Designed miniproteins, single chains, continued (5). Designs and how they scored, part 92

Each design is a single chain, and the fold is of that chain. pLDDT is the mean over its residues in the fold that is shown.

## One batch from the design tools (miniprotein)

Design m19185
Fold by ESMFold2-Fast:
Order: sequence, then C-alpha cells, then structure tokens
Structure m19185 (fold): chain A 94 residues (1-94)
Amino acid sequence: PTARQLAQQYQQHFQQGVDALRAGDLDAARRHFSQAIEAFEQLLEDPAWAITFKHSRYLGMELLRVARLYGRVGDDDTARELGDLAEKMINPEK
C-alpha cells in the first residue's frame, strides 16, 4: 500500500475504535485499535511519513487519551499497549 493508503487505513480504524468505545463495545474497539496500530507502525517505517511528525504527535496525544479510558474501565493491558505506542508517537527520540 502507499503511505496515503496506510494513513487512510490508520485513520479509519482509529475512528472505528473510538466509535466502538462510545458504544461500549470494548472488544470491537480493541480490534480496530490493533488494526490502526498495525497500519501506523508500517507508516513509521515509510520515509515519506517522516515529514508528518506534527500529525503523528497529535494522533499520539489522542491515543494517550484513549489509553486512559481503557485504564478507567479496567483493561490495564490494552491501556499499557496503547500508552506505550502513544509515547513513541509523541517522543520518538526520547
């Protein structure tokens, strides 16, 4: 896939995950966020994606908020996984 297609896959799955969380479907939310993470990790390996660090930082902050929501509902493992990914997006050199 192109970087644009991977970015679209990431954004679509991230939004579907948020929608599932709003509906209280934690299993669907987890599946969608896992797919979004997979697409995003592929984007991080693409040199063309490197020019969009501002976008990745913003998405990392949003993912950190989602991680907090998972923690509040008692899914600490998912919260940790999402939080770790968010930190990489926000602080890739730290």
Scores: mean pLDDT 71

Design m19186
Fold by ESMFold2-Fast:
Structure m19186 (fold): chain A 61 residues (1-61)
Amino acid sequence: SATIATLDVIKATIDTYSDEEKQMIKAYLEQQLARYRAQGAPQSVIDAVQDTIDAITKALS
């Protein structure tokens, strides 16, 4: 899906973002994760969003 492709690009380019940009992207993705869960999105999409949030969290550590 377009969503999974976009998340893969974010993960591949994570080191190009500033810490401020990483925090903003993480906050946005956390809001999108809640929305996708509420709408019954496919588990593959939910997992891809969570995996991207986890990757950003690790990069901020």
Scores: mean pLDDT 85

Design m19187
Fold by ESMFold2-Fast:
Parts: structure tokens; sequence; C-alpha cells
Structure m19187 (fold): chain A 86 residues (1-86)
């Protein structure tokens, strides 16, 4: 059960990094660090926030590097706080 959620979370994290490499190479190291951090959380929280990260990157691909950076940081911080509490 947790194993399937972890596998899905890893796949989403990999897709987020690949998307960043394609559209936002300057933000890619930050996305890689964010996905690694989120994957260290509980499987449900990791899956939820990696889905948000991937969606956020898809929606912000035409926005500035500063906006993309703020988005990735915001998602990562919220994920860590959620994982710590639940």
Amino acid sequence: MDEELRERARELGRRAVELAKEYSPEVTPLVENATQTILGLDPKTALEFLELLLEGLERSKDLSVEVQTALVHSITVRAVWTGYRG
C-alpha cells in the first residue's frame, strides 16, 4: 500500500525534474532538491505535494525564474510542514 504510493511519488518527482530540464534549466537544481526533500516525507504527503509541484511547474513554465523559484520553495516548505504534523 505505502509501497505503491512511494512508487507513484517517485515517478511524479522524476517527471517534475524532466519538465524543469526541458522548460526551466536554471531552476532544475532547485526542483531536484525539492523532489528529494518531499520524497523523504510520508508517502501520502509526498504524492500530494509532488503532484502540486509538477502542476505548478507546468503552469509556470512561461513565467520568470524568480516566480518559478518562489513557487518551488513555497511547495517544498508547505510539504515539510504538512509531513512533520501528519
Scores: mean pLDDT 82

Design m19188
Fold by ESMFold2-Fast:
Structure m19188 (fold): chain A 56 residues (1-56)
Amino acid sequence: MKTYTGEDEVEIDGKKGRATVTVDENGNVLSARVEGDDPEAAQLAAIKAANKAIEK
C-alpha cells in the first residue's frame, strides 16, 4: 500500500495551527494530526495538509 503525507501551517492573528495528514493511493485519509493554539487555524491547516497529500 502506498501512502502520501502532507503538512501545512496556518497563522491567524499571530496564532499558529499545524497539521499532518496521511492518505492512501485512493485518497482515503488514514491519519490526521493537528496541533496549535487556535482551533480555526488548526482546522485550515488540516484542510490544506490533506489537499497537499492528495495532490502529491
Scores: mean pLDDT 77

Design m19189
Fold by ESMFold2-Fast:
Structure m19189 (fold): chain A 75 residues (1-75)
Amino acid sequence: MLPESASEEARRLAELALRALASGPGEGERLATELLLRHLEHQGVDLEAAKEGLEELAREEGLEEAVERVLERLE
């Protein structure tokens, strides 16, 4: 299991990405992708946990489609 601190950091990253997505489909998706890619370069964050957290949060806000597009851009 990942350290609690790493899981919490991934959750915070998901929250920031969701706020970026809420800014609008095109611009928000770009900003969310840039945030996630930046943290992918910093090996201290569990990007997979952040993706799962983002999908869960986006479901509550109705942004599931936008999250799918962001996750596709990370591959």
Scores: mean pLDDT 69

Design m19190
Fold by ESMFold2-Fast:
Structure m19190 (fold): chain A 65 residues (1-65)
Amino acid sequence: GGVTEEQISEIAKLSGLSVATAKKALDSLEEDLGAPLTAEGISKLLSHVKSNPDNAKDFLELLSS
């Protein structure tokens, strides 16, 4: 399954990004991976965002560009 709106919203909130920017970043990440994000992949990303939100924000903004 793909990323849920709830997961996108949580990533946006934790990283201080807009939901639109977070969604664009995740879409770009799936394109770079050549596959939909897995539940494990999303869990790892959420763990990273929670552990280092400033770094995650910079990373996601780069992906959304």
Scores: mean pLDDT 81

Design m19191
Fold by ESMFold2-Fast:
Structure m19191 (fold): chain A 68 residues (1-68)
Amino acid sequence: SAEDLTKRLVHELLSLFEELKAAGYSLEDILAEVERRREELLATLPEEYRPLAQEQADKAIAQWVAKY
Protein backbone atom coordinates (compact mmCIF):
# COMPACT_ATOMS: atom_id res chain seq x y z
CA SER A 1 0.00 0.00 0.00
CA ALA A 2 0.98 3.66 -0.25
CA GLU A 3 1.17 3.83 3.55
CA ASP A 4 3.48 0.78 3.78
CA LEU A 5 5.84 2.09 1.08
CA THR A 6 5.80 5.56 2.69
CA LYS A 7 6.66 4.14 6.15
CA ARG A 8 9.55 2.12 4.68
CA LEU A 9 10.88 5.21 2.89
CA VAL A 10 10.67 7.30 6.09
CA HIS A 11 12.37 4.57 8.17
CA GLU A 12 15.20 4.31 5.61
CA LEU A 13 15.79 8.09 5.73
CA LEU A 14 15.75 8.15 9.56
CA SER A 15 18.20 5.22 9.66
CA LEU A 16 20.48 7.08 7.23
CA PHE A 17 20.35 10.20 9.47
CA GLU A 18 21.44 8.17 12.52
CA GLU A 19 24.16 6.30 10.60
CA LEU A 20 25.70 9.50 9.19
CA LYS A 21 25.47 11.31 12.56
CA ALA A 22 27.18 8.35 14.31
CA ALA A 23 29.90 8.39 11.61
CA GLY A 24 30.67 12.05 12.46
CA TYR A 25 29.34 13.83 9.37
CA SER A 26 28.36 17.51 9.65
CA LEU A 27 24.67 18.45 9.66
CA GLU A 28 25.18 20.06 6.21
CA ASP A 29 26.64 16.83 4.76
CA ILE A 30 23.96 14.70 6.45
CA LEU A 31 21.15 16.84 4.99
CA ALA A 32 22.70 16.76 1.49
CA GLU A 33 22.98 12.93 1.52
CA VAL A 34 19.49 12.43 3.00
CA GLU A 35 18.01 14.75 0.33
CA ARG A 36 19.82 12.79 -2.41
CA ARG A 37 18.49 9.49 -0.99
CA ARG A 38 14.96 10.92 -0.63
CA GLU A 39 14.94 11.86 -4.35
CA GLU A 40 16.17 8.36 -5.32
CA LEU A 41 13.53 6.61 -3.20
CA LEU A 42 10.67 8.84 -4.38
CA ALA A 43 11.64 8.12 -8.01
CA THR A 44 11.14 4.36 -7.37
CA LEU A 45 7.52 4.84 -6.21
CA PRO A 46 4.42 4.86 -8.42
CA GLU A 47 3.51 8.48 -9.28
CA GLU A 48 0.23 8.21 -7.30
CA TYR A 49 2.13 7.40 -4.06
CA ARG A 50 4.69 10.22 -4.28
CA PRO A 51 2.59 13.04 -2.70
CA LEU A 52 2.00 11.06 0.52
CA ALA A 53 5.62 9.86 0.64
CA GLN A 54 6.94 13.40 0.01
CA GLU A 55 4.72 14.88 2.77
CA GLN A 56 5.72 12.26 5.35
CA ALA A 57 9.43 12.47 4.41
CA ASP A 58 9.37 16.29 4.74
CA LYS A 59 7.73 15.99 8.17
CA ALA A 60 10.21 13.34 9.38
CA ILE A 61 13.24 15.34 8.14
CA ALA A 62 11.95 18.54 9.81
CA GLN A 63 11.34 16.73 13.12
CA TRP A 64 14.81 15.12 13.05
CA VAL A 65 16.54 18.46 12.29
CA ALA A 66 14.57 20.20 15.09
CA LYS A 67 15.93 17.63 17.60
CA TYR A 68 19.51 17.66 16.25
Scores: mean pLDDT 87

Design m19192
Fold by ESMFold2-Fast:
Structure m19192 (fold): chain A 77 residues (1-77)
Amino acid sequence: GKEKAIELAKETIEKYPDNKLAQMGAELAIEAAESEDPLEREILAGIAKLTGAVLKVTEKDFEAADLVIEAANEAEE
């Protein structure tokens, strides 16, 4: 849910401050969780998940990627 999404996203921002992709994904997950528009929430969460996928294939930052993806999944609930 929203609370868990924000918690996981904040953990990502604090743990990976110099990783621009992780920061962007986490910020998008927070925006998705706080969105009152279901369509906006779906789009933002989708982009956050894509950012997590990119982190896995380009940087091999699996922990950062998993945190972003989990935050985005929680934002959609």
Scores: mean pLDDT 84

Design m19193
Fold by ESMFold2-Fast:
Structure m19193 (fold): chain A 65 residues (1-65)
Amino acid sequence: MKHEEFLEEAKRLAEETGQVEKIEALEDGTLLVHVKDTDPTKQTGTLLRIVALGIEYGFSVKVVP
């Protein structure tokens, strides 16, 4: 079980960047990354790292406003 470890790290990265409203892991293995869509810098390395980590941990990552 690495989902708990991933969620803890992802939440920390989200808090650090301020561009992510919240992160939700769904029962079907989907990870919802809720972003503030008013900032074009949302494609920064931190957001991309969250997406990459989600994929590595077996989630289907979906970025939503």
Scores: mean pLDDT 70

Design m19194
Fold by ESMFold2-Fast:
Structure m19194 (fold): chain A 102 residues (1-102)
Amino acid sequence: MEITLGEIERAAMEDGSEDAAREFVGRLLTLLQEAIDRGEKLEVVRDAPGEPTVLKLNEAMKKVLEKMADWAREQGLDRVAELLEKAIKENKLLRLEGTVPR
């Protein structure tokens, strides 16, 4: 089973606004890059040209998503927090496919 950035963005828009969705995705991608910069290994399932990157939720990814779930709850994005908590519990794959361009 997979969770997508698009599902997270949609939940964030329903909980808050399009701006909240953009801030969430930007923050998530920043935390992922910071983890890579620290030498933490992300378990990549798929990373092909023209396709969304698909990550397995290893310990480094779970820490990132736990921080994002905590932030989401602090911002009142309860659906986002529940979605992330369920993804961690069920060890879902994360597809880096979103609807918000940057």
Scores: mean pLDDT 75

Design m19195
Fold by ESMFold2-Fast:
Structure m19195 (fold): chain A 99 residues (1-99)
Amino acid sequence: ATATATVTVTALEPQEFTVVATASSPDLVGTVEAVSDGEVEVLKTERSALPSGAAKVVVTVLAKEAGATIRATATATNGTVTVSIYVDGKLVASTSASA
């Protein structure tokens, strides 16, 4: 299954976003890409296993200008994958897909 969440940046100053991808299986691949002419910088990527045996990826990205698009995609071979995008701890976009 593949889930993609997208946010267009409206802030005129650099804005930090946190992308959280989770899967019910350990086979999780998360990625973040800019799909517009705006600048997005990946600051940090962290992978962890959850106590349930599920996988989690957290990506911190910096959008440098308004009009930038943050597109986060996560893929898992089995089960449900969820991608969520946060700004200042608040959920701004989320999507889920099941295999």
Scores: mean pLDDT 74

Design m19196
Fold by ESMFold2-Fast:
Structure m19196 (fold): chain A 68 residues (1-68)
Amino acid sequence: MPSLEEQLVSMITSFAEDLLNTRKASAAQVKEAVDTMIAQLAREYNLSEEQVARIRAAADAELAKLVA
């Protein structure tokens, strides 16, 4: 069973992939949108600083694979 963090990273990755493929967004635009999404999710789910750091690190790693 995926953790909440894994589910959120998967959702963020799918959102970024849609922006790159459908909207033809630049890597900088995708990064800004992802950062905004992470901030909103942290507020909605009352995530700890440690949880936010882990989600951001995992999302950044997945984004690097998409733009490579």
Scores: mean pLDDT 80

Design m19197
Fold by ESMFold2-Fast:
Structure m19197 (fold): chain A 68 residues (1-68)
Amino acid sequence: HLPRFRASIEELDENTVKVTAEAETEDDARIAYDLLRGILVSEGYELVSEKVEKKEDGTYTITAIFKK
């Protein structure tokens, strides 16, 4: 199967970004998150915090803060 996910990167300031990955399964959310994490690490960002949540609607959300 192909993973179905929704992912975004938000700039909080010049050196800080927030990554959000959402999917119906944790595995699909993790695939999206790992892709974005790889890009950010290659750009010199470091992981500051990571949170994985299962929402009431049954979706999984991974929220991470990266800093350069």
Scores: mean pLDDT 82

Design m19198
Fold by ESMFold2-Fast:
Structure m19198 (fold): chain A 81 residues (1-81)
Amino acid sequence: MPSPAVAAEMARASEQTIAALREELATRELSPEQRALLDRAIAAAQAAVDAYRAGDYQAAFDHEVEAALYLMAFAVERLAE
């Protein structure tokens, strides 16, 4: 399991990623499908941050995997256009 210091740094990095993704969602022209995938990725990443802060590192890992899968799906949708 990651140390509390490592978990805090991972949460901070994920928060910065969420902020960047939210800015992209607000400013970029995206299809409804792309917006839905990005929204799901942001929600999963936020759940991971919350889990890291709560000390639930298994839940944090599960939510990070979920966020990564939605981001991969988003990338595939963008490449298909």
Scores: mean pLDDT 80

Design m19199
Fold by ESMFold2-Fast:
Structure m19199 (fold): chain A 70 residues (1-70)
Amino acid sequence: TPEQRLQGIGDFYDWLVRENPELADELDRRIRALPPSPSIEEFVDRLTSIAREVLADDPELLARFEQRLA
């Protein structure tokens, strides 16, 4: 569900803050720049797209993020 995916993203972010605070800060900055989303599904989709873009240069972090969405 979108709620489960949002929780997975949150859990990943909490881990990322400890492992790579600079990437966590970049992710937070981009999320805060998002306009209001009309639905939780659209919000989760936008969060997922931003996370994939931010993590694009680190295949191990990207893989860990994708596993938390499943």
Scores: mean pLDDT 79

Design m19200
Fold by ESMFold2-Fast:
Structure m19200 (fold): chain A 57 residues (1-57)
Amino acid sequence: SEEEKKLEEEYNKKLREEMSKVRQDGVAAGLTDDEIMQRIIEVGKKISKELEEKLKA
């Protein structure tokens, strides 16, 4: 539906913003590229789960 597409677009934007923040915070904290990538994966999983829960409502 159009509502689901809009929700997916909003969460895709949120995902991009959160991933960018995790990268910047990780670099500032002196993390390795591998450690930053692991944190990005964790954030992606969290946001994907939030979207899934919203779509089930």
Scores: mean pLDDT 82

Design m19201
Fold by ESMFold2-Fast:
Structure m19201 (fold): chain A 109 residues (1-109)
Amino acid sequence: EEDKRLEELAKKLVETYGVKETLRMAIGIVENAIEELKDKISPEEIEELRKTVEQARQALDSGDYKRAAELVLKAAEKVYEIAQKLGMEEISRRARFAIVLAKAALDAL
């Protein structure tokens, strides 16, 4: 039920703002979550996540929306798994929203 509401919201955001702006929102959510995790996980894991998100941003800026969506989805799913393991409920919820935004953007392509 909650997931269905998030999916409907994500679809409306894609319809209202378009794929590029929706992906920019998802990237921003994941970047903020990574910064909150930087003192909770290894520097190596943080660096991998930051590289994936940077590649997503570069793909977005170059107009490769499919690649941007796939990369931000990968990073968001990893952040979600980490947040769930650490019991960080707020970060977990934000990562879930980023996942749903990326999937809605992919479905609109």
Scores: mean pLDDT 88

Design m19202
Fold by ESMFold2-Fast:
Structure m19202 (fold): chain A 87 residues (1-87)
Amino acid sequence: MEAAEEAIELAREALEAAQQGNIPRAVGLLLRLIGLELEHPPTDPLIEEAMRLARQAVVAALQGDIERARELIERAEELLERAKRAS
């Protein structure tokens, strides 16, 4: 669960970096998020989908699709809250 919270935060930072035109920073944050998924593989399907959406948000931000990146982060946050309630 903490890994998913960190993944969403990394996605938010990547969106901010992309909005500032700092593409190298956004790429670095994507690599950190991938590393986080590899070190902390999710066992909860809701957490797995939340982390997947966070990664897709960084990719969208890197493509300049800021609105889609924001939407994906919001969906990831919703899934994380649902996982917390199911516990």
Scores: mean pLDDT 83

Design m19203
Fold by ESMFold2-Fast:
Structure m19203 (fold): chain A 65 residues (1-65)
Amino acid sequence: MKPIPLIQLGLINLLRSGARSSLAQGDEETAEQLRKLALELLDQVEKNYPETREEVEKLREEIEK
């Protein structure tokens, strides 16, 4: 099993952190947009690195919940 590349994982985590901060400030629309961007980046990672599929699926479930 191959891990998600560090740069992509870092970007996804930045988007997740931004969504959390926006939600804490009451900006639900910005939080939702940042969450969508994180999911889109995960889809791109899965397409470019199919060997990361299981790790991508686990992280996708964490973001969606």
Scores: mean pLDDT 79

Design m19204
Fold by ESMFold2-Fast:
Structure m19204 (fold): chain A 81 residues (1-81)
Amino acid sequence: MLSEEEKEQILKDIEDLVKRLPDADEVTQANLVTAIGILLAALNISEPENEKLRELLNKVVKAVNAGDYETALKYIEEIKK
C-alpha cells in the first residue's frame, strides 16, 4: 500500500501533468494522458475499498479523456482533501 507521502506526491504529479495538457502538442498530450492513467491506477490499487476515491479517480479519467482539464483539476483537488 502507498504511504501518505507517496500518495501526496502522486496527486501533485497528476495535477502538474493535467495542467500541461491544454498547451501540449498531440504527441506530448498522448504521453501526458498515458502518464496520468498510470498514476491514477496506482492510487486506485493502493485503496481498492475506498469507493469515494474510486469514483473521484474515474471522474478524473473521464474529464481528461473528454479534454475537460478544468473539471479534472477540480476532482484532483477534491481527492487531495
Scores: mean pLDDT 80

Design m19205
Fold by ESMFold2-Fast:
Structure m19205 (fold): chain A 98 residues (1-98)
Amino acid sequence: MDMEDAKKVAEEAIKKLEEETEELKKLYPKGAEEIEKGKEEALELLKEGLEEAKSVEEMEEKIKEAVAAAIKGVVEALKKDGKLTEEDAADAERTLAG
């Protein structure tokens, strides 16, 4: 893979990230803020890669970081939407301890 291919992957990721986060906000409205935060962090990382990366490996690393930021936003959104919460686990632990 050359740098032109890597940059196209990053540009496509930016487009998909914007499109997919709008759909996710519709599905998880209580988590919309967390989804937006993850998107903003991911977009910053992708733009930094496009501007500063001098090798395919550097661009791939920025893409991986961006994906991780986006996933974190979705996980936090799912917790806030009440579909998967550490609060349920924490409440169970408090009940067992008390």
Scores: mean pLDDT 73

Design m19206
Fold by ESMFold2-Fast:
Structure m19206 (fold): chain A 80 residues (1-80)
Amino acid sequence: MTVNVVLDDGSVYTLENVTPEEVVERLKLVLPDDTEVTVTLPSGEKYTVKVKDLEELLKKVPEGGTATIHVKKEEVIKNL
């Protein structure tokens, strides 16, 4: 799948050809497990989940699908 990580400062980071597990591993390097993120699925549905619960939600994305993850810049503990 493809994932666009969008920060509230307008920064966008695109992850291509990733699994749900790889997305969560990447985000856990820069965000605490209890950080809330808003996920827009390919269906257009939006969900607010904690990073620790993100993998199960991303498993709903089809192999060729794109999801968008919205993150507040203030929640980032180091550069993404």
Scores: mean pLDDT 77

Design m19207
Fold by ESMFold2-Fast:
Structure m19207 (fold): chain A 95 residues (1-95)
Amino acid sequence: NVDQQRQQTIQALDRMRDVGRQVTSVQDTVVAGMDQAITNVDNGNFGGAYRVVQTTRRNGMQGASPGDQVSIQQVSDQVMDAFRNLIQAQQEQQQ
């Protein structure tokens, strides 16, 4: 259901925020992006949150070392998958 998917999405965002804290070159960008995305999810703005994650991933990837880029890609892929499941669950609930 939407509430379970929302909870899973917030947990994925929190994990990406924690990874961002460990990457000094992009720490401020990733942490701020994840905080903004979590606020959007909490307010029910899933589309806005997804856009913030997409922008944060791109900026994080550009600023990080090759090893850190792999970590950012992996956690951001998990976050994006969680958002796809959340948005799909919301669409199914409206049917």
Scores: mean pLDDT 85

Design m19208
Fold by ESMFold2-Fast:
Structure m19208 (fold): chain A 95 residues (1-95)
Amino acid sequence: MKKELYILLLFDKEGNLVASVFLLIDTKENKLIGVSASPKSIEDAVKEKLAPLIGKPSSEVLKEAPGLAVQAFKDSGYPFADSISEVNIARINAP
């Protein structure tokens, strides 16, 4: 079973990294199988908001997850959520 990890990196207007969301994709079935987030205090809110994407193909996940992650941070009362200006997608297990 081959897996890839995508990270959503959430930046404020000054370019500081304020939060990260981790998306575990099963590359054989092309589906999202796991979600986690940092800081740990908002992880459950992010998991709940992104739960509808579990089992969806990577193309749909990478399109929808950034907006849902930002909304989860705002809904959680995270102190930097309203300062998020940019979301970058990174793949950490690139060869």
Scores: mean pLDDT 78

Design m19209
Fold by ESMFold2-Fast:
Parts: C-alpha cells; structure tokens; sequence
Structure m19209 (fold): chain A 95 residues (1-95)
C-alpha cells in the first residue's frame, strides 16, 4: 500500500539523516541529500513503483548527491548499506 511505502521511505530518510549527522556532514550537504531522497520517493509513488524499485530509486539518489559532493565510495557504500538494512527490517515488520 501507499501507507506501507511511505513508512519504509520515512525510515530510510530518517536513518540516512541521522547517519550523516553522526558522521559530521555539513547541514548544507545533509539538506541536499534529504531533498534528493524526497524527490525520488515522490516520483516513485507517482509512477506506482514496487517497494524494491522505490528503495533502489531513493538510495540511487543518495549515491548521486554524495558522489557529486566528492565523498569517497567507502563512505557512500556504508551509508547505503545501513539504509537498505533498515528498509528490509521495516518492510518485514509491515508484512
């Protein structure tokens, strides 16, 4: 359902936000990532994408912004892996 997709997306956005804050990212960089995640989520809902496709679109948006900002691949992979694991756990609880 759209409610379940929203819950998973909110969990991903929250864990990415908190991870970036803990890792000492600038407020401006965090805002760019948050805007990209929200845009990807809204587009995924508008297109009627599956849960897995929605998660992939949100995480791809995170990767692209962090690459554009010059963060190393190791840091980006750490953030994405953490967010994906949270998405899987939230989805399992909703099933």
Amino acid sequence: SEEEKRAVAEAIMTVVFLTLQIEGFSLGDIQRVQEAMLEAFEEALAKGLSFDEMVDRILEAVRKVLEELGYPEEVIDFIIDRARKVAERVRARLA
Scores: mean pLDDT 86

Design m19210
Fold by ESMFold2-Fast:
Structure m19210 (fold): chain A 71 residues (1-71)
Amino acid sequence: KISELSSLESGERIRAVGYLLEKDYEGAKESYQRAIELLREMSKLSDEDDRQELLKQIEKLEEEAKKLEEL
């Protein structure tokens, strides 16, 4: 169910912020990667309009994770 995936994705975003505050960049990166996987699952279950929005969010989180790789 999309609602359950959305709750899990929000949890991973919150966890990533927690790791960033602790300067645990590896933990933050892993949480972003899990959030991206959840967004991909949501996009498979969504209609075309919602899917386009989710794909934009995936791209943004992939950029954030890539920035953390440089730290």
Scores: mean pLDDT 79

Design m19211
Fold by ESMFold2-Fast:
Structure m19211 (fold): chain A 89 residues (1-89)
Amino acid sequence: SSKKQTKRVMLDPGELVELFQKQIEEAKKDPRVLSASLKVHAPVAPAGVLVPLIIETETSEEGDIGKVKIVVRDENGNVLLEVEIVARL
């Protein structure tokens, strides 16, 4: 089964990219993690400006495999970045 959560936030997209880059590096150190990826569709640097963002998180399990997918969108629905982590449970 999959669980979906949506959160509306005011954040700097560039700071969020740096945060997810750090999370991906930490995830890769866990021997249960099979893959961890960050895809940035609209590359941004931290600008110190908060903008409205939509963060969609989906968690799913299939047998002994768990997957977390995070999609960050702007208010117009454009995808700014995607995170996917796949791990053995």
Scores: mean pLDDT 82

Design m19212
Fold by ESMFold2-Fast:
Structure m19212 (fold): chain A 82 residues (1-82)
Amino acid sequence: MKIVLEVDPETGKVVSSEKGELSGQELGEYLHSLGFTDEEAQTVSLAIIEAMETGETVTLKAGKATITATKKGDKVEVEIEV
């Protein structure tokens, strides 16, 4: 399964996804609904922060999921593959 999100790292808000716009809390709930643990969901947040700080594409593993975060201007595109 592949999920693509566009996130505002300043607010933690998802500005674009298959579910539309999501608050930081709603993103956490959405990830939990997909079977992510709290630790795996935190790894998504860490990938976003690192992509914003470095300006580079960041790829992290969270359990069976692969998380790829890429800085796109002032936003971060996150691809989650499970």
Scores: mean pLDDT 79

Design m19213
Fold by ESMFold2-Fast:
Structure m19213 (fold): chain A 89 residues (1-89)
Amino acid sequence: KIKVGVLVIVDAETGEVTALVFESSPEKSGIVDSLTLRTDLPPEEAAELAIENALKKIESKYGKVKILRRVPPRRALDLYLAFVEAEVE
């Protein structure tokens, strides 16, 4: 059974958005994809857009996924962090 995670980091000063896609299986865990984008959206909206884009890409690769956990964008100093965990159906 495959689990997939997405960690989004937004730099509040530069507007740079990085989304890291993780695969976790009983045999191996690791980063399987990385997405970078820039947008004129506010950091929290940019983080949510990056999550949605990553989830669409995951569904294109793995098929339907079930969201197990969603951590909304949270500010830590000059960064916004967001996380989603999903399970491949």
Scores: mean pLDDT 80

Design m19214
Fold by ESMFold2-Fast:
Structure m19214 (fold): chain A 73 residues (1-73)
Amino acid sequence: DEILKLIENADWRGLAELFRKLGVPEIVVELLLELADALENPEDLKYQEELREKIIENSEAVEKAQEIIIEAL
């Protein structure tokens, strides 16, 4: 459970590198790093709203990433 271990340790950079190795689309890796940054700044509601919009715009890439991650678990 390498993915869960990285998430539990908040090792977002390690998780991003693992996702790249698994073939996750780069745009989703970028969104993961932006999400990590947003989680560290929960008071920045505007940044969180902008990030949600980016995730929606890239929903197909996110769906592809989900399939890759589930297969890797």
Scores: mean pLDDT 75

Design m19215
Fold by ESMFold2-Fast:
Structure m19215 (fold): chain A 87 residues (1-87)
Amino acid sequence: LKKVINAVHKDLSDSNITKATMATLVIGPVDSESCLLAAEAVLEALFKRNYSPSDIKAVELSLKPVCPDKKKLQKITEKYLKKIAKR
């Protein structure tokens, strides 16, 4: 997982974004910290590639069922929505 997260952060290919999202879905119920790290990496990649606010929200909705800390996931999502608005 950490290797995939780092790849997304350094190399913003569509494949890496998909892999990071899928990895988060697998480990979310087990480890909240890993889920949040993967979510932030995916959201950062989407932000850098000029994805829309609706795409950012779609990632949150996809991860919400598997992330134990839904409140922190929401705050990370809001952080990137604010960054997009200020861009």
Scores: mean pLDDT 67

Design m19216
Fold by ESMFold2-Fast:
Structure m19216 (fold): chain A 91 residues (1-91)
Amino acid sequence: SKLEELLSKLPKELAEEVKERTEGAPEEVKIKLVELLVLIHNNETEKALELAKELIEEGYENVVYAALQLAKKFKLGEETLKKLEEFFKSS
């Protein structure tokens, strides 16, 4: 499945925590979270910013927040994480 393919691109410990924390969530929400985490992990800053903006527009701001929290906890994609935090940080 698309979810399994995306999870395989994350560090094992993070993939396991995503599975535990998203237990009972709709598959579409899991896919959105993991797609953003994969972009952060790979330091694909422009794509991560574009996806985060799209998710917020679609009403999934909680998914973006969860991705940032997990990325910070697991020290993923420091450059991309910093740019995402700067974008969402209120002055």
Scores: mean pLDDT 84

Design m19217
Fold by ESMFold2-Fast:
Structure m19217 (fold): chain A 100 residues (1-100)
Amino acid sequence: SDKDEKIKALALGAASDVKSFLDENPDLPEEVKKELRELIRELVQAVNDNDLEKAIEVLERIIEVLEKLAELNKDNPVLQKEIEELIKKLREILEEMKKL
């Protein structure tokens, strides 16, 4: 359906945004990079499987990981702001997906 295709496009856009954030921040802890890369792969796989409920669930998990990362980086205001701006964008994407 047109709604399903829009949800898929939003989810893939979110995956791309998280990947760009990781590529721009190579000094992030390896454990966090691995976790977020795994979640990006799960998000893309959910889209490919036409499992839109799973795509929403995985995006919510990405946001939770990023919120924890922001909290752990209170002593790095530049990085914290970048993470908070990414979280805001991903939350807007998530809400759009849920409204469709």
Scores: mean pLDDT 89

Design m19218
Fold by ESMFold2-Fast:
Structure m19218 (fold): chain A 89 residues (1-89)
Amino acid sequence: QAELEATLRSVADLARQVYEDAEKAGAPKEAVEHLRKASEFAEQGRIDEALEHLRKAGELAKDLPISVQNKLIAAELLLVGARELQRLA
């Protein structure tokens, strides 16, 4: 329980960092919207919806800086881990 909640908070924080960095880098508004939705759904514990929006953002954000892309990958890996933790609980 506590581990899942901590992971979801980490995902929400990473997703927030990613959309802020993406917006500053001039990413398409559609990608930024998907990143914001991913952060919101992660905060709500809605893992599947957060993951879907994060993946959509990645598809739209191919021209983002490598640092932003790396954070996106990290957030996706954490969400996959959170889904597994939720399944095992």
Scores: mean pLDDT 78

Design m19219
Fold by ESMFold2-Fast:
Structure m19219 (fold): chain A 76 residues (1-76)
Amino acid sequence: SKEKARKAILKIASNMKEGETIKLDVKRLADRLGVSESTVREVIEELAKEGIIKYENGYLTVLDSEKAKERLKELE
């Protein structure tokens, strides 16, 4: 589900420092969560529009770790 992908990415971002970059394999994450790759990509796009993350060339960069924590609490 979309919420599983959203929680997973927010959890990753909330545990990283602003400006930190990690390699994120969309297919592997989708397989691990039991969701489609399109669902993971849609969530990445939504979180990028919110200014929480940036995703380029297989790399996820955290733009706002505090906002990621706040959004994660809403999904608890």
Scores: mean pLDDT 85

